Designed miniproteins, single chains, continued (4). Designs and how they scored, part 91

Each design is a single chain, and the fold is of that chain. pLDDT is the mean over its residues in the fold that is shown.

## One batch from the design tools (miniprotein)

Design m15153
Fold by ESMFold2-Fast:
Structure m15153 (fold): chain A 98 residues (1-98)
Amino acid sequence: VSKEEVEEAIEKKVGLETDIDPTTAQTRFYKAIREGDYETALQSAYDVAAALLKMLLPEEARAFYLDGLSIYYEKQGDTEKAKKYREEAEKIRKRLGF
């Protein structure tokens, strides 16, 4: 997924809380996953990604967005899409030295 595709996907989610700090959004993301609230988890992933883009960290934003999509699709039963997004996020993290 390109930088432009991530930015467009985030912009299409009108109502993202772009003023939320990334730590608060990450906390909400993991809490939602633990509670089985995958819709809130996906929204929180968009909020983290939007905050990272605002901080000019597009690769980090893309990785977090893809992790959110992976979890969402896995819970929807689309294991093929989940695996694809997870592997893409991992490739980005390896490039960033994580």
Scores: mean pLDDT 72

Design m15154
Fold by ESMFold2-Fast:
Structure m15154 (fold): chain A 87 residues (1-87)
Amino acid sequence: SAARDEAIRRVAAVMVQLFNPRGDAALSVGDLAALTGLSRRAASAAAEVLKHAGLLEERDGRYRVAPSADEARLRAVAAGELRLPLP
């Protein structure tokens, strides 16, 4: 859905702009919701899509850019140029 695609784009944009792909910073679902303006449910669902795409990883309830993530792919998602498949 357009709302799902927008949620994924917003989470990707936060992860790209606030943290470089080599950053050790990790955000909770609550942090992602606050930074994107999404509900916790929408932020969690978007982060899981990005995780299944290999762009984010989750440890102890916190999300970070995966160390091996394709930066160009993450930036394309953030720009709305790439739509990720549903898990």
Scores: mean pLDDT 80

Design m15155
Fold by ESMFold2-Fast:
Structure m15155 (fold): chain A 73 residues (1-73)
Amino acid sequence: SRLDAVRARLDALRATLHSNKDKIPARTYTLLLFRLIALSGQILVAERTGDERELDAAERDLADLEQQLQRAI
């Protein structure tokens, strides 16, 4: 499902951020971590409400965060 795919991507993103912690400047790491926490909350809202607009927004934010992390490594 879309939700399962988004969750798998979030878990992969979390693992990548954690494994590269020492390679990322502390400020950048902290900002990416806060963005990931916010995204986790948005995915929980999408799951609990079933609101497709929340899921669409989460997918966009996830793609943006994935790109930001790739640029930081």
Scores: mean pLDDT 86

Design m15156
Fold by ESMFold2-Fast:
Structure m15156 (fold): chain A 116 residues (1-116)
Amino acid sequence: ELEKLKEEARKIIDQLKELIKKMEEAKKKGDLKELEKQVNEFIELANKGIQLAMKIADLGHLEEARKIIEEIIELGEKALKIVESDPRAPFSLKLELGITLGIARIVLGVLNLLLK
């Protein structure tokens, strides 16, 4: 069970990395609709990754869950920098991405308390 969840988490992380590349490409092309699409896919996938990390934590594997959340936060920060650097990006897109990143940071904070 843990091996399957870790494999799913790795696939999610790899897909998030691919979405970062697509977001950078959309920004370079000035394609706002494509950027919005990639950011929305990133948010949905990041939320799935957070839920998966919580399932791993529920099984008692707090350190593995923390590693997943840390990678999601790192990728979310990269995504937010891309969106913030595009003056055409709507505030709602920045807000939704910021909310997802905030949730991941809260989960990380709780995991850090439990691992002390």
Scores: mean pLDDT 88

Design m15157
Fold by ESMFold2-Fast:
Structure m15157 (fold): chain A 60 residues (1-60)
Amino acid sequence: MKPTEEQFEGVLETIEKEILEDPEAIDEYYEAMKEMMEHLKVPEEQKEKAEKRFEELKKK
């Protein structure tokens, strides 16, 4: 399966929303997303973007 950049962005937005509702689960979501990105061979640009978003959410 090869998601488009728009589809991947939508997935990230959904995960962000879920983290905002349950901040304690942020580490679990991060781990799951990292595994998913590795499985799908997502480009480095998208990986860095996702990691930065998680880092921002974790700091708050």
Scores: mean pLDDT 72

Design m15158
Fold by ESMFold2-Fast:
Structure m15158 (fold): chain A 91 residues (1-91)
Amino acid sequence: SMEKKRAFEAGYAAGRQAVADGVPWAEIEAEYRRLNATDPEAAKGFLLGVFEALAAEGGVEVTDAEFRYDADGLVELVVTDASPVAPPPAA
């Protein structure tokens, strides 16, 4: 639905921004847990946004990922494709 897409996109932007702002990991984890309890789609977006931003700081671009649910119903992110940031940084 459009509501789920909007929630995901808002979470994604928030996750990227948290990394850009240097938010401590403990606060990022707390926000992820809060979102998982209230809006699972926003939690998925947030997790992907955080992961992609951190990967990009390491010179990697995530090009594909999938979400799975664990036995407790929590969202897990599985990276299925990644590439060097283009143009790739000099060795």
Scores: mean pLDDT 73

Design m15159
Fold by ESMFold2-Fast:
Structure m15159 (fold): chain A 68 residues (1-68)
Amino acid sequence: SEADKIIEETLKELEERLAKETDPAVRAALQLLIDMIRHERATLNPSVEEAKKARESALKAADELLAR
């Protein structure tokens, strides 16, 4: 579905950020964020709008972690 595509693209971007990160604490925080999104994806059937909002929130959280 379109929602699944948005979630998969979000996870890919977060995994790419994790691959570039060298700080263990930031890597742990990014991994936790990825794990939470994977868990929510497995337990929920989100709408496209919910997936878009979740993507925006996740990428903002990751940006704040990387700005440290």
Scores: mean pLDDT 78

Design m15160
Fold by ESMFold2-Fast:
Structure m15160 (fold): chain A 106 residues (1-106)
Amino acid sequence: DAKLTEELINYLIKKYNEVTGTDLNISNEELLKRIVEGVPETLKTNVKLDDETLKKLDTPLRQAMAAVFHMAAMLGEITEEEFIEFMKMDFDKQVEKVKELIEKEK
């Protein structure tokens, strides 16, 4: 889990830098803190997910996975419907899907 969380954070930083043309250099702990504090509120306000689905964002890994797929949806790489479907998936399927998404960048 720790290795996957780190890979997802590195993907988020890389994607952010590609989109904004910046060179963001922040610690994994600081980025995790921002994800933990921001992702559930962003998902509630922008995509109106059910409270039951939001309760699944109970670990840094789950929050990082949600952030990666939300970014992909915002960039038009996936649809908003695909993002909502992802959030309703079982944990094992979410891990598989997020690995597929980051592998496209390799």
Scores: mean pLDDT 67

Design m15161
Fold by ESMFold2-Fast:
Structure m15161 (fold): chain A 112 residues (1-112)
Amino acid sequence: SAQLEAIRAKIEEIMDLIRDTLGWLAKHLTPAQLEELLATLARLEEIHAEALASTDPKKAVELAKKMVELTLETVDKIISQLDEEKAKEAEEKKRELQEKLERLLKELEELA
């Protein structure tokens, strides 16, 4: 349906923003921290795939919300592991990401 196609397009935008931000943060991580981030990214890819496979608009939006929540929790955990200077840069990136994700989630709720 046109509704599901529009929802999937917004979910793809959300996932692209997630990948871009986590990719930027990955450059500042130790090998052990990077391994943990890659495991979280694998979980995000699973939720993303489930959201795209959903034929229920409301279920797809709920899964997108879970992706956003897990991403912001992951970003917060990474920031807590960085030095003061890098943590400030990451907090600015988090703010930009959160504003964009909140806008996309609102648009998704209006489509469902």
Scores: mean pLDDT 89

Design m15162
Fold by ESMFold2-Fast:
Structure m15162 (fold): chain A 67 residues (1-67)
Amino acid sequence: SEAEEFGRAVRGMVEAQSAVSQQDVRDALLGTAELYSREHALAAAEAAQAGKLGDGARAAAAEIRAA
């Protein structure tokens, strides 16, 4: 949630910068889909990495429950 709030704040600043420059607004819109796709791919890779770490945590929890 804190990371999501930070992400929204950063996006707000980028949007505000684009609003200050009319030229930047067009460039932002044209590049948005590609930039978003890159961010989504990175987030998916990070989630996969976290999943591998989570498997260890689940195994530890199972041992505690079995004790």
Scores: mean pLDDT 61

Design m15163
Fold by ESMFold2-Fast:
Structure m15163 (fold): chain A 81 residues (1-81)
Amino acid sequence: SRIERLDKEVEEAIKNKVKEFKLDAVSSTLAISYAKELKSKGIKVTVGGDAASSNEVGSSKYVDTLVGSKPKDLNPSVKVV
């Protein structure tokens, strides 16, 4: 249910060519997967919640901004707020 809603929101964001999308309350694996898809369509990706503390998310080339967390391994292109 929650993942189905998120899939639909991501699809709608891509269809509507939004400029930025925030991923919250998802696993690090799902965050990276959605971020890769969104980034391939030119959408800026922000990750919040527990996933934002993940080194895998912080080192990802697909994430633009992390909110509320600073992972130990951080890609220099990622902004932390």
Scores: mean pLDDT 79

Design m15164
Fold by ESMFold2-Fast:
Structure m15164 (fold): chain A 67 residues (1-67)
Amino acid sequence: SDADEAAGLAGARAAAKAAEISAKTGQDYTVSGRPVGEDTGLGTGVVGDEVIEVTLSLKEGLELAAK
C-alpha cells in the first residue's frame, strides 16, 4: 500500500542519514522511519518525510561530522 511504501522509503532515507553521522562520529544512532508528511521531524531530527531519533539533533550530528 502507499502508506507502507512511504514508510519504507522514509525509513531508508532516515537510516542512510543516521549511518552517515554514525560513521563520522563513531556512535550508533537510532532511526525512526515514519513519514511525517510535512516539514517536521522529531524536533531534534530530520524534517520532511522522515524522522531520525538520534542522541543529538541532526544539525548537531552534522556539525560533529563536519569537524
Scores: mean pLDDT 48

Design m15165
Fold by ESMFold2-Fast:
Structure m15165 (fold): chain A 70 residues (1-70)
Amino acid sequence: EEEKRRKALLKMIDETFKRLEENVKKGIITKDQAIKQLNMLVEELKKFVDEETYKEIVEAAKKAIDRLNS
């Protein structure tokens, strides 16, 4: 049960990051706005996930930012 919830959370986070990237590509938001929203989400998630899950979220966020910056 815990592992299923963790995987679901990480999947939702990845989908959120991809949506932000897509919005930048479509010109709906700027790259700076997407990075700001992504960093805010990561900071909020830190408050209620364990250290191991948080490290995975940070790595996913770093990869998303790298994709935005190419």
Scores: mean pLDDT 79

Design m15166
Fold by ESMFold2-Fast:
Structure m15166 (fold): chain A 88 residues (1-88)
Amino acid sequence: MDPFDLAIKNAQKLGNKKSVKYFQYSKQVYNQYKNSKDPNIQKHIDDMVKLAKQGANSKSKDDVYKISIQMSITGGIMDLIDGINKTT
């Protein structure tokens, strides 16, 4: 099972609608960039997967919320890197 889907399910179980939306956005960004050859983007892909696993396993509603925000920030950084570089 995808760790992003597990994080979304955990956020739903904890009743945090904002975290659900942030994880859904983060999954979309991850899928867009997961095959990127940019080493700066690749570093953030690894970080997103680690955060998704933490979000899936955390029992704290507050921790899950903070993780979901951090993942959304990471996704935004990858979008900025891609937009600046337009490389391949």
Scores: mean pLDDT 83

Design m15167
Fold by ESMFold2-Fast:
Structure m15167 (fold): chain A 80 residues (1-80)
Amino acid sequence: MEEALALIDRAGALATEAARALAAGREAEARALEAEAMPLVREVMERIAAADPATRAELEARWRAKMAEVGAAFEAALAA
């Protein structure tokens, strides 16, 4: 559980940085950050798939919350 939550937080942080870079027109930086995040996203998805129902529900909720934060950061950056 702890390792999976840490991976979600790390993937979310990289995705937020990538979203801000993309909104600022820094496409090369955004691509590099996305490439760094991809192995973490894969590990998260594998851990969610292997988890028991209760753990899966918790990880999915945390992942949805992180993706909402990334989306909000992107929208805020575009509005600036």
Scores: mean pLDDT 83

Design m15168
Fold by ESMFold2-Fast:
Structure m15168 (fold): chain A 97 residues (1-97)
Amino acid sequence: MTVELRVYVVAPTEEEAEARARRLVDLIRQVLKRFGAEVLSVSMRRLKPKDPAAGAVVEITITFEVESSKLEDVLAELREAARQAGAAALDVTKLEE
């Protein structure tokens, strides 16, 4: 099962947002490794916030492949890791049936 995960990190500065994003990517990689998931791609992109007072925003996109029977457990741990790391939002898209 191929899955795309998008996570959004907000911080007062671009440098802090990038540092938080890197820590979150490391946590996500640890979760995926524990479940035997294969990471296909990782990207980070700085976004221009609609409100300049909102600070800096970094979008993390991770595409990974995992056994379908483990998907719900993986997603539960990824949501918890994102919450503990202070992620602003987390979106999940299934790329294969």
Scores: mean pLDDT 80

Design m15169
Fold by ESMFold2-Fast:
Structure m15169 (fold): chain A 102 residues (1-102)
Amino acid sequence: MGEELELALRVAERLAADPSLSERQREIARLVAEVALSAAAIAHERGIEMPPSLLERARRAGADRASLERAYAEAKALVDTMSDEEQEELSRRAEKLARELR
């Protein structure tokens, strides 16, 4: 779990900084990063072991249950405004980065 959340965070941060992606695709990536940090904070509160580096980042970001709920709702709303092509491009880029960063 913690390793997958760290990977998801690294992938999301790289996509959020990618100038070849649209502003909407980069915003989805930013929201995914926030979801990953918030999920790590919640898992820690539930007694699930998380990497210390990930928890430090979550703490600095002020990540909590409210940030998870907000980021998830905003990501869902943005996805509803995206074309199938934009969604497929973002998914392919995320999968490629996940393979490269493993």
Scores: mean pLDDT 83

Design m15170
Fold by ESMFold2-Fast:
Order: sequence, then C-alpha cells, then structure tokens
Structure m15170 (fold): chain A 67 residues (1-67)
Amino acid sequence: SAMLEALLAVLPALPSMDLGGAAALIQRAAEEFGEPLDWETAREVAAALQASADPEAEARRLAERYG
C-alpha cells in the first residue's frame, strides 16, 4: 500500500514534532506517494500516530482506512 509506505517513512520524525508540523509532513508524504490527504484527514492521522503506544500498528490500521 502506497499509504502505508508514506506513513512508515515519516514515523521516526513524528514524536518530536508539533501536531501542525506532523500533519504537514504526513500530507506531503501522502502526495509524494500518490495518495493525497486533505488537511483535516492529515491532522487526524498525525494525532492518532503521535498518541499511539504502537505507531507502526496504528500506521497499518490508518493505511487500511484512508488508502
């Protein structure tokens, strides 16, 4: 999944970023992988990944929902 590849690529950077920065990074990565997200969805995805105790598992779940 292109969405899963995009989310996994940005995961290491997310814990040190603010929500807005994380959302912008996710939106850009999704566009680069050919599966663009609107700002509201990118922000929801960013918040979910930053709050998760298992960000890789959460990325897989979100890729199924939004990819």
Scores: mean pLDDT 87

Design m15171
Fold by ESMFold2-Fast:
Structure m15171 (fold): chain A 87 residues (1-87)
Amino acid sequence: SLEEATRRLEEILRRMEELAEQAKASTDPEEAEKILQEVQGLHDEMLALVREMEAQGLEPTLRMVNLLFRALALLVEVELHTRKLKK
């Protein structure tokens, strides 16, 4: 259902937010890289969920699209922080 899918996306986003905070607190490039890979995996999980909904003929809601944009912003933030630590 759309309601269940929205709740799952919100749960994944919350986990990504926690990981992004951990990444920003880290000064270790290896730890930051590990967190980046976890955040990338969660983002892929969100995209797979939306693709599965589209395959079932369900159209993503505006709220779901907003959650995906929020997730992408977190992924970019963690990636930029990780790159900065490797310099």
Scores: mean pLDDT 86

Design m15172
Fold by ESMFold2-Fast:
Structure m15172 (fold): chain A 65 residues (1-65)
Amino acid sequence: SRLVEALRLAAETAARLKETVSPEEAAERAGQVLTEAGYGEFAAQLKAELARSSAEQARRAAEQL
């Protein structure tokens, strides 16, 4: 449950930041949130997923233009 809360916070952080920073930066910050919550061992996997998600959303937005 603590992990789920950390995952949600990291995802929300990435979602907010993707409008102001690059997808890579948003993923980096989300990974830091997980590491600070004590789940650094999952940070790499989730950071990769969040980076992919943010990049995909940015790509879709560009394609809709």
Scores: mean pLDDT 68

Design m15173
Fold by ESMFold2-Fast:
Structure m15173 (fold): chain A 100 residues (1-100)
Amino acid sequence: SSEKIKALKEVREILVKTGDELDELYKNGASVEELKKVAKEGLEKIVEVLNSNPELSEEEKKELAYAVLDQLIDYLSNYVSEEEVEEIRKELEKLVEEKL
């Protein structure tokens, strides 16, 4: 549907902007906490987009939210340690569970 396509496009645009912001912050010497905040904010915006779409089932929202989470973790793995990535993943998973 056109509404689903629009939501997917908006999700992708937020994800790309979040990735670009993370890269810029890392290049400018941002802390792990600052990178985590940006990733969390991006995921929160995406969850809001998913929740605003009446054509997405709860299962589709969940699948999309976790796919985005995995992509954000992939971005962060270029900037932070494996141990820090695992801690951030848990926080992002909790956000999806609480906000979706």
Scores: mean pLDDT 87

Design m15174
Fold by ESMFold2-Fast:
Structure m15174 (fold): chain A 66 residues (1-66)
Amino acid sequence: ALSAAQRQLLALADADGDGTVTRAELERVLRAFDSDGSGSGEYAIRVFDLDGDGRVSDAELDALLA
């Protein structure tokens, strides 16, 4: 099940508001946090980092979008 933080980030990526989030939309939100230059990018990565290795993989993104 998705955490509240994961759901919030998916909602931000859902530009159409139809409950469907594509990988490209999710990556756009992650890039926006990264370009902020603060801890926002690290926070977003941490929210999606399911195994705690400090990385977000395609498999992790697929699990969140499925």
Scores: mean pLDDT 62

Design m15175
Fold by ESMFold2-Fast:
Structure m15175 (fold): chain A 86 residues (1-86)
Amino acid sequence: SKIVEEALKKIDEEIKKIYEEALKLLKEGKSLSDILQYVLEKGSKAMMKVLKELGKKKVPEATDILKYAVDKLTELIKKIKKLYEE
């Protein structure tokens, strides 16, 4: 489905932008707490937008798309934590 492909691509693009900014914050010496606040604020806003689009009930894979986004955000948080602990 083109709608599914576009949703996944948008999630990947948003996660990439959040990751790039989180890396800048890490290099600037921001605390893990500040970096995670940024990631959660940006990630939750992106998820809320996805929920609104999927709420139009034209996508049978809505739950799978949401799980994909949550998994990507969780992976991002784990990567940031690991880099901070190095």
Scores: mean pLDDT 79

Design m15176
Fold by ESMFold2-Fast:
Structure m15176 (fold): chain A 88 residues (1-88)
Amino acid sequence: MSVEERAVEAIRRALDELERVGASEATPELRRHGLSVAAALAELLGDEETAERALALGADEEDVRRLKEELEANPEAFRRAVEAIAAE
């Protein structure tokens, strides 16, 4: 799989685990931010269904929009984020 495909798979697995356990040990603020990052990355990687799932779980739409703008403005930051989430 490509790095992008592995990143999408990692995001999907994280969302599946969050849905399965019904809770996260993170604070509500950290959970919301993490979900917003997941939604932004999923949209930029072309997986709108995964982004929609993250929004349904609590991602903040304004945070997602800002994160997408920041990542699109900085391709190196986007590449690093994709590599980090793809690393298992």
Scores: mean pLDDT 76

Design m15177
Fold by ESMFold2-Fast:
Structure m15177 (fold): chain A 58 residues (1-58)
Amino acid sequence: SEEAIEEAKKILEEKGFSVTKDEVIRALQAKGYSREEATRAYYLASTEIGKEQYKKAK
């Protein structure tokens, strides 16, 4: 879901390189998301952060 992606983005932006995929998945599961949904949200959030870095270079 879109909400799960936004939550994953917040975790990644807050902790940066110190956070692992497993930690993001666990945090999302604690919020009520399934493991599958949390895993998908992690990958989509990582992709969106990459796009935002590209936009800053513009």
Scores: mean pLDDT 73

Design m15178
Fold by ESMFold2-Fast:
Parts: sequence; structure tokens; C-alpha cells
Structure m15178 (fold): chain A 71 residues (1-71)
Amino acid sequence: SSEERERTWRELRRLFEKIDEALRNKDYDTALSYLEKARQLLEEHKSELPESVYRGLLETLESLTRAVRES
């Protein structure tokens, strides 16, 4: 539903804010932890998100995780 989608978006935004904060502080372990939590949230709420949005966010999280691990 629209309400479920809005709640999922709010939770995802909060996690991305935490990821950005950790990356700014060069706290890569904390950033990886929040990236994993965001991925799990996407998987848990896949049915509540448009497929294109789900895929785009998943690819973004995977890209960020790779960049952090290869730093």
C-alpha cells in the first residue's frame, strides 16, 4: 500500500543518512553495517517497492559496498 511504501522509504532514507555520516567520518566498518541493514530492509520489503526502485537501490548498495571494501 501507499502507507507501507512511505514507511519503507522513511526507513531507507534514515539508513542512507547513517551510511553517509559513517563514510564522511571514514568509519568504514559502521558504513558496511548500515549498508547490510539497508540491503536486508530492501529484501524484506521487496513486494512494497516498485521493481525498478528495488533494483536501483540494490545496485547502489552493492556498488557502495564494493567501493568501501576496495578502499
Scores: mean pLDDT 82

Design m15179
Fold by ESMFold2-Fast:
Structure m15179 (fold): chain A 92 residues (1-92)
Amino acid sequence: MDATKARIRALIAALEAAIERYRGARTLEEQDAAVKAMYTYASELADLAREISPEASELFERAVELLGQRRYDEAIELIREAIRILEEALAK
């Protein structure tokens, strides 16, 4: 579905931008805002990716759990792997 694929690509870009904001954060408030954005976009991608790539969806769900546990670097690594798998699935 072209509309669903476009939304997924937009969410991937937004999530990558949120990760860059997290890494560039100079205050706890900036960090918390970036983490909240990552949580929101990763949660939406978990739902949207479920029918396209169940593997990517599961990795986004696990990343959301890690974000809730404040394991941010581990969550980012799972997000990056999930994006890689999802982009490969979208190219088919």
Scores: mean pLDDT 87

Design m15180
Fold by ESMFold2-Fast:
Order: structure tokens, then C-alpha cells, then sequence
Structure m15180 (fold): chain A 78 residues (1-78)
């Protein structure tokens, strides 16, 4: 279900955010970002089969977490 997909995405992205916060090198940050990108690609592939309304629900959640990730990365790469 869409709710299950959203719950799974939130859990995975929250785990990646904690990994980013714990990262001590640029190499670790880059590795985690590649893993996030691969995960997002897999989610986007799944969402393409959903209704427009359900796609919008998933994208709203993903965009919120992407913004959080970008803020953390800016702190590490600045």
C-alpha cells in the first residue's frame, strides 16, 4: 500500500540521516549519499505505477526528507 511505502521510505531515510550525522569524513558522506540516491531511484520506480494522488503523497514525504539531507550535507561539505 501507499502508506506502507511511505512508512518504509521514512524509516530508511531516517536511518540514512543518522548515518550522515555520524559520518566523520567526506568519503563516508559521499558513500551515504550514493546509497540515498540508489534508494530514491528504487522508490521513484515504484511510485510510477501509482495514481497521481498517491504519487503526490509520496513525493511530498520524499521532498521533506531530501531537504533535511541537503541541510546536513551543506554543514559537512561547507
Amino acid sequence: SVDDLIEEAKKELEEKIEQLKAATSKEEVEKILREIEAFLQAVYSKVRTLSKEDQEKVFAVLNEYIAKIQAIVKEHLA
Scores: mean pLDDT 84

Design m15181
Fold by ESMFold2-Fast:
Structure m15181 (fold): chain A 73 residues (1-73)
Amino acid sequence: MTPAEEQEIVERGRRLAEENADYVATPEEVRAAAAEAEATGEPEAYARAVALRLLGLRAKIAEAGITEEEALA
């Protein structure tokens, strides 16, 4: 996967997360999506994994009452 392909996948995943901002991703779904992306190597599977990871991170941040900076520290 080239850096350009990675960027496209990340943008697509971010867009999917924005379109589904109210979706609460479980840790199980995030892991399953990551495993599927690794198993298939499909760009769409990677985009879904990125989207679910972002949604899961946002849910954790909201639940914990911390900022994104604190979660990434």
Scores: mean pLDDT 72

Design m15182
Fold by ESMFold2-Fast:
Structure m15182 (fold): chain A 76 residues (1-76)
Amino acid sequence: GPRVSEEEIKKKLEEELEELIENTPPEMQKLAEELKEFPFEKQLRILERAFREAVERGMTLDEFIELLGRLIEEEK
């Protein structure tokens, strides 16, 4: 298959983040702004870890927001 470039991965991550914001509480929007302050590789790592744990544990949106906030604070 076609090789996905780093630029394409970044664009997809940005699009997925924007879609999450579209129907998301203000608390999640604030976390998304904090996440954007990190380098791309760190943003990807934080999101991957958060989504993996959310799926494995069947988290609600509120629980996911709390987890994401905690992971962001750990990386500061």
Scores: mean pLDDT 73

Design m15183
Fold by ESMFold2-Fast:
Structure m15183 (fold): chain A 60 residues (1-60)
Amino acid sequence: NPQIVQTAQAIVDAVSSITNASSRLHLALGLADMYAKDKQLNADTTAALKQAIQEQLSKE
């Protein structure tokens, strides 16, 4: 889903200045939850967004 990938990229970019990998992941997932609540995303879309974020950050 291009929209999910673009949103995940934007969240990853927003946390890119955080050098600690664990803190960066934790903040990124928190931002994803806030975005999902604000945009009223369903559970499946929220899970896909979090998965995309985790995949992006695993490459560092």
Scores: mean pLDDT 81

Design m15184
Fold by ESMFold2-Fast:
Structure m15184 (fold): chain A 90 residues (1-90)
Amino acid sequence: SAAKIEKVREMARRAAELAREGRYAEAARLLEEMAETVHGKEALEQLRREIAELAARLPEVRAELDAEVADSESQEMQLAIARALAELAA
């Protein structure tokens, strides 16, 4: 799982860079790829924290993530993203 955690961390850094550059659609797609990559509780918690940070700073990124979740085929990944976004609203 360490290799997946490192990949998620690198993808999260890239997504944050894209969002800072105003490339919100690309950042949202990369976050969706992160969700498809993780397969464990530890990796999912890390993904949730990165999504929370980006969405808190950039409402546009949250809107893009909501759109991407609607097209997801993985129920577990889709639900994990939805829960992360819901917790940001609380």
Scores: mean pLDDT 55

Design m15185
Fold by ESMFold2-Fast:
Structure m15185 (fold): chain A 58 residues (1-58)
Amino acid sequence: SSSSAEIAALLRRAHDFYEAAKAAGVSLEEALAAEPDPMVRNLIRLLDLADEIDAKAK
């Protein structure tokens, strides 16, 4: 069974990867191509979408 801590760890991993890619100036598509785990790729895509929504709302 999953726990809140396990879910939080997956989200943090995806967030850390996304932030590292942004800091490195890597495109989202290139960053996703480097991530082998499809679940983590989906979380990264969601984080990017949330970031785009926040940017457009400002």
Scores: mean pLDDT 77

Design m15186
Fold by ESMFold2-Fast:
Structure m15186 (fold): chain A 90 residues (1-90)
Amino acid sequence: IEELEKKVKENPNDANAWIKLSTAYAARGEPDKAAEYAIKAIKNGATDIQVSAIELSFAVALATARSRGDEEMAKKFREALQKVLDAAGK
């Protein structure tokens, strides 16, 4: 994560680095940061395939939260995913 944050500071137009940050924060259970970085990736030219990869990472995080009985975290990932989909025009 720290290495990826350094990469986006050095090259803010690196959509791949923003995608990797988004998926890393989703894996950590941080929906708001995951959504923020996903939206930055979309603004910097993320492809439809890359957007689908982001959606999958959020779906996995949401399913993980549900399997743990964490309804609050599942709700936050659902809301974060909606923001990402809105930004992607989906």
Scores: mean pLDDT 78

Design m15187
Fold by ESMFold2-Fast:
Structure m15187 (fold): chain A 70 residues (1-70)
Amino acid sequence: ARFRVTFPNGAAASAFGAALEAAGIPFRVVSARQVGDKIEIVLEVADGEARLAELQAIAAANGGTLELVP
């Protein structure tokens, strides 16, 4: 499944990526861009729908907001 994650800065985005790796969650970055003062990342996770709650919790713990892309 595909997700959009918005972070207040690059440090928060980097911490999120490290947290996913530490949790053993395989992911692929589709795009990463700066939108105003924020960082927006679109990523693919193979079992993403089953992991939605886990991904949202990890994003929130790192100051981000994660949503499923339809």
Scores: mean pLDDT 82

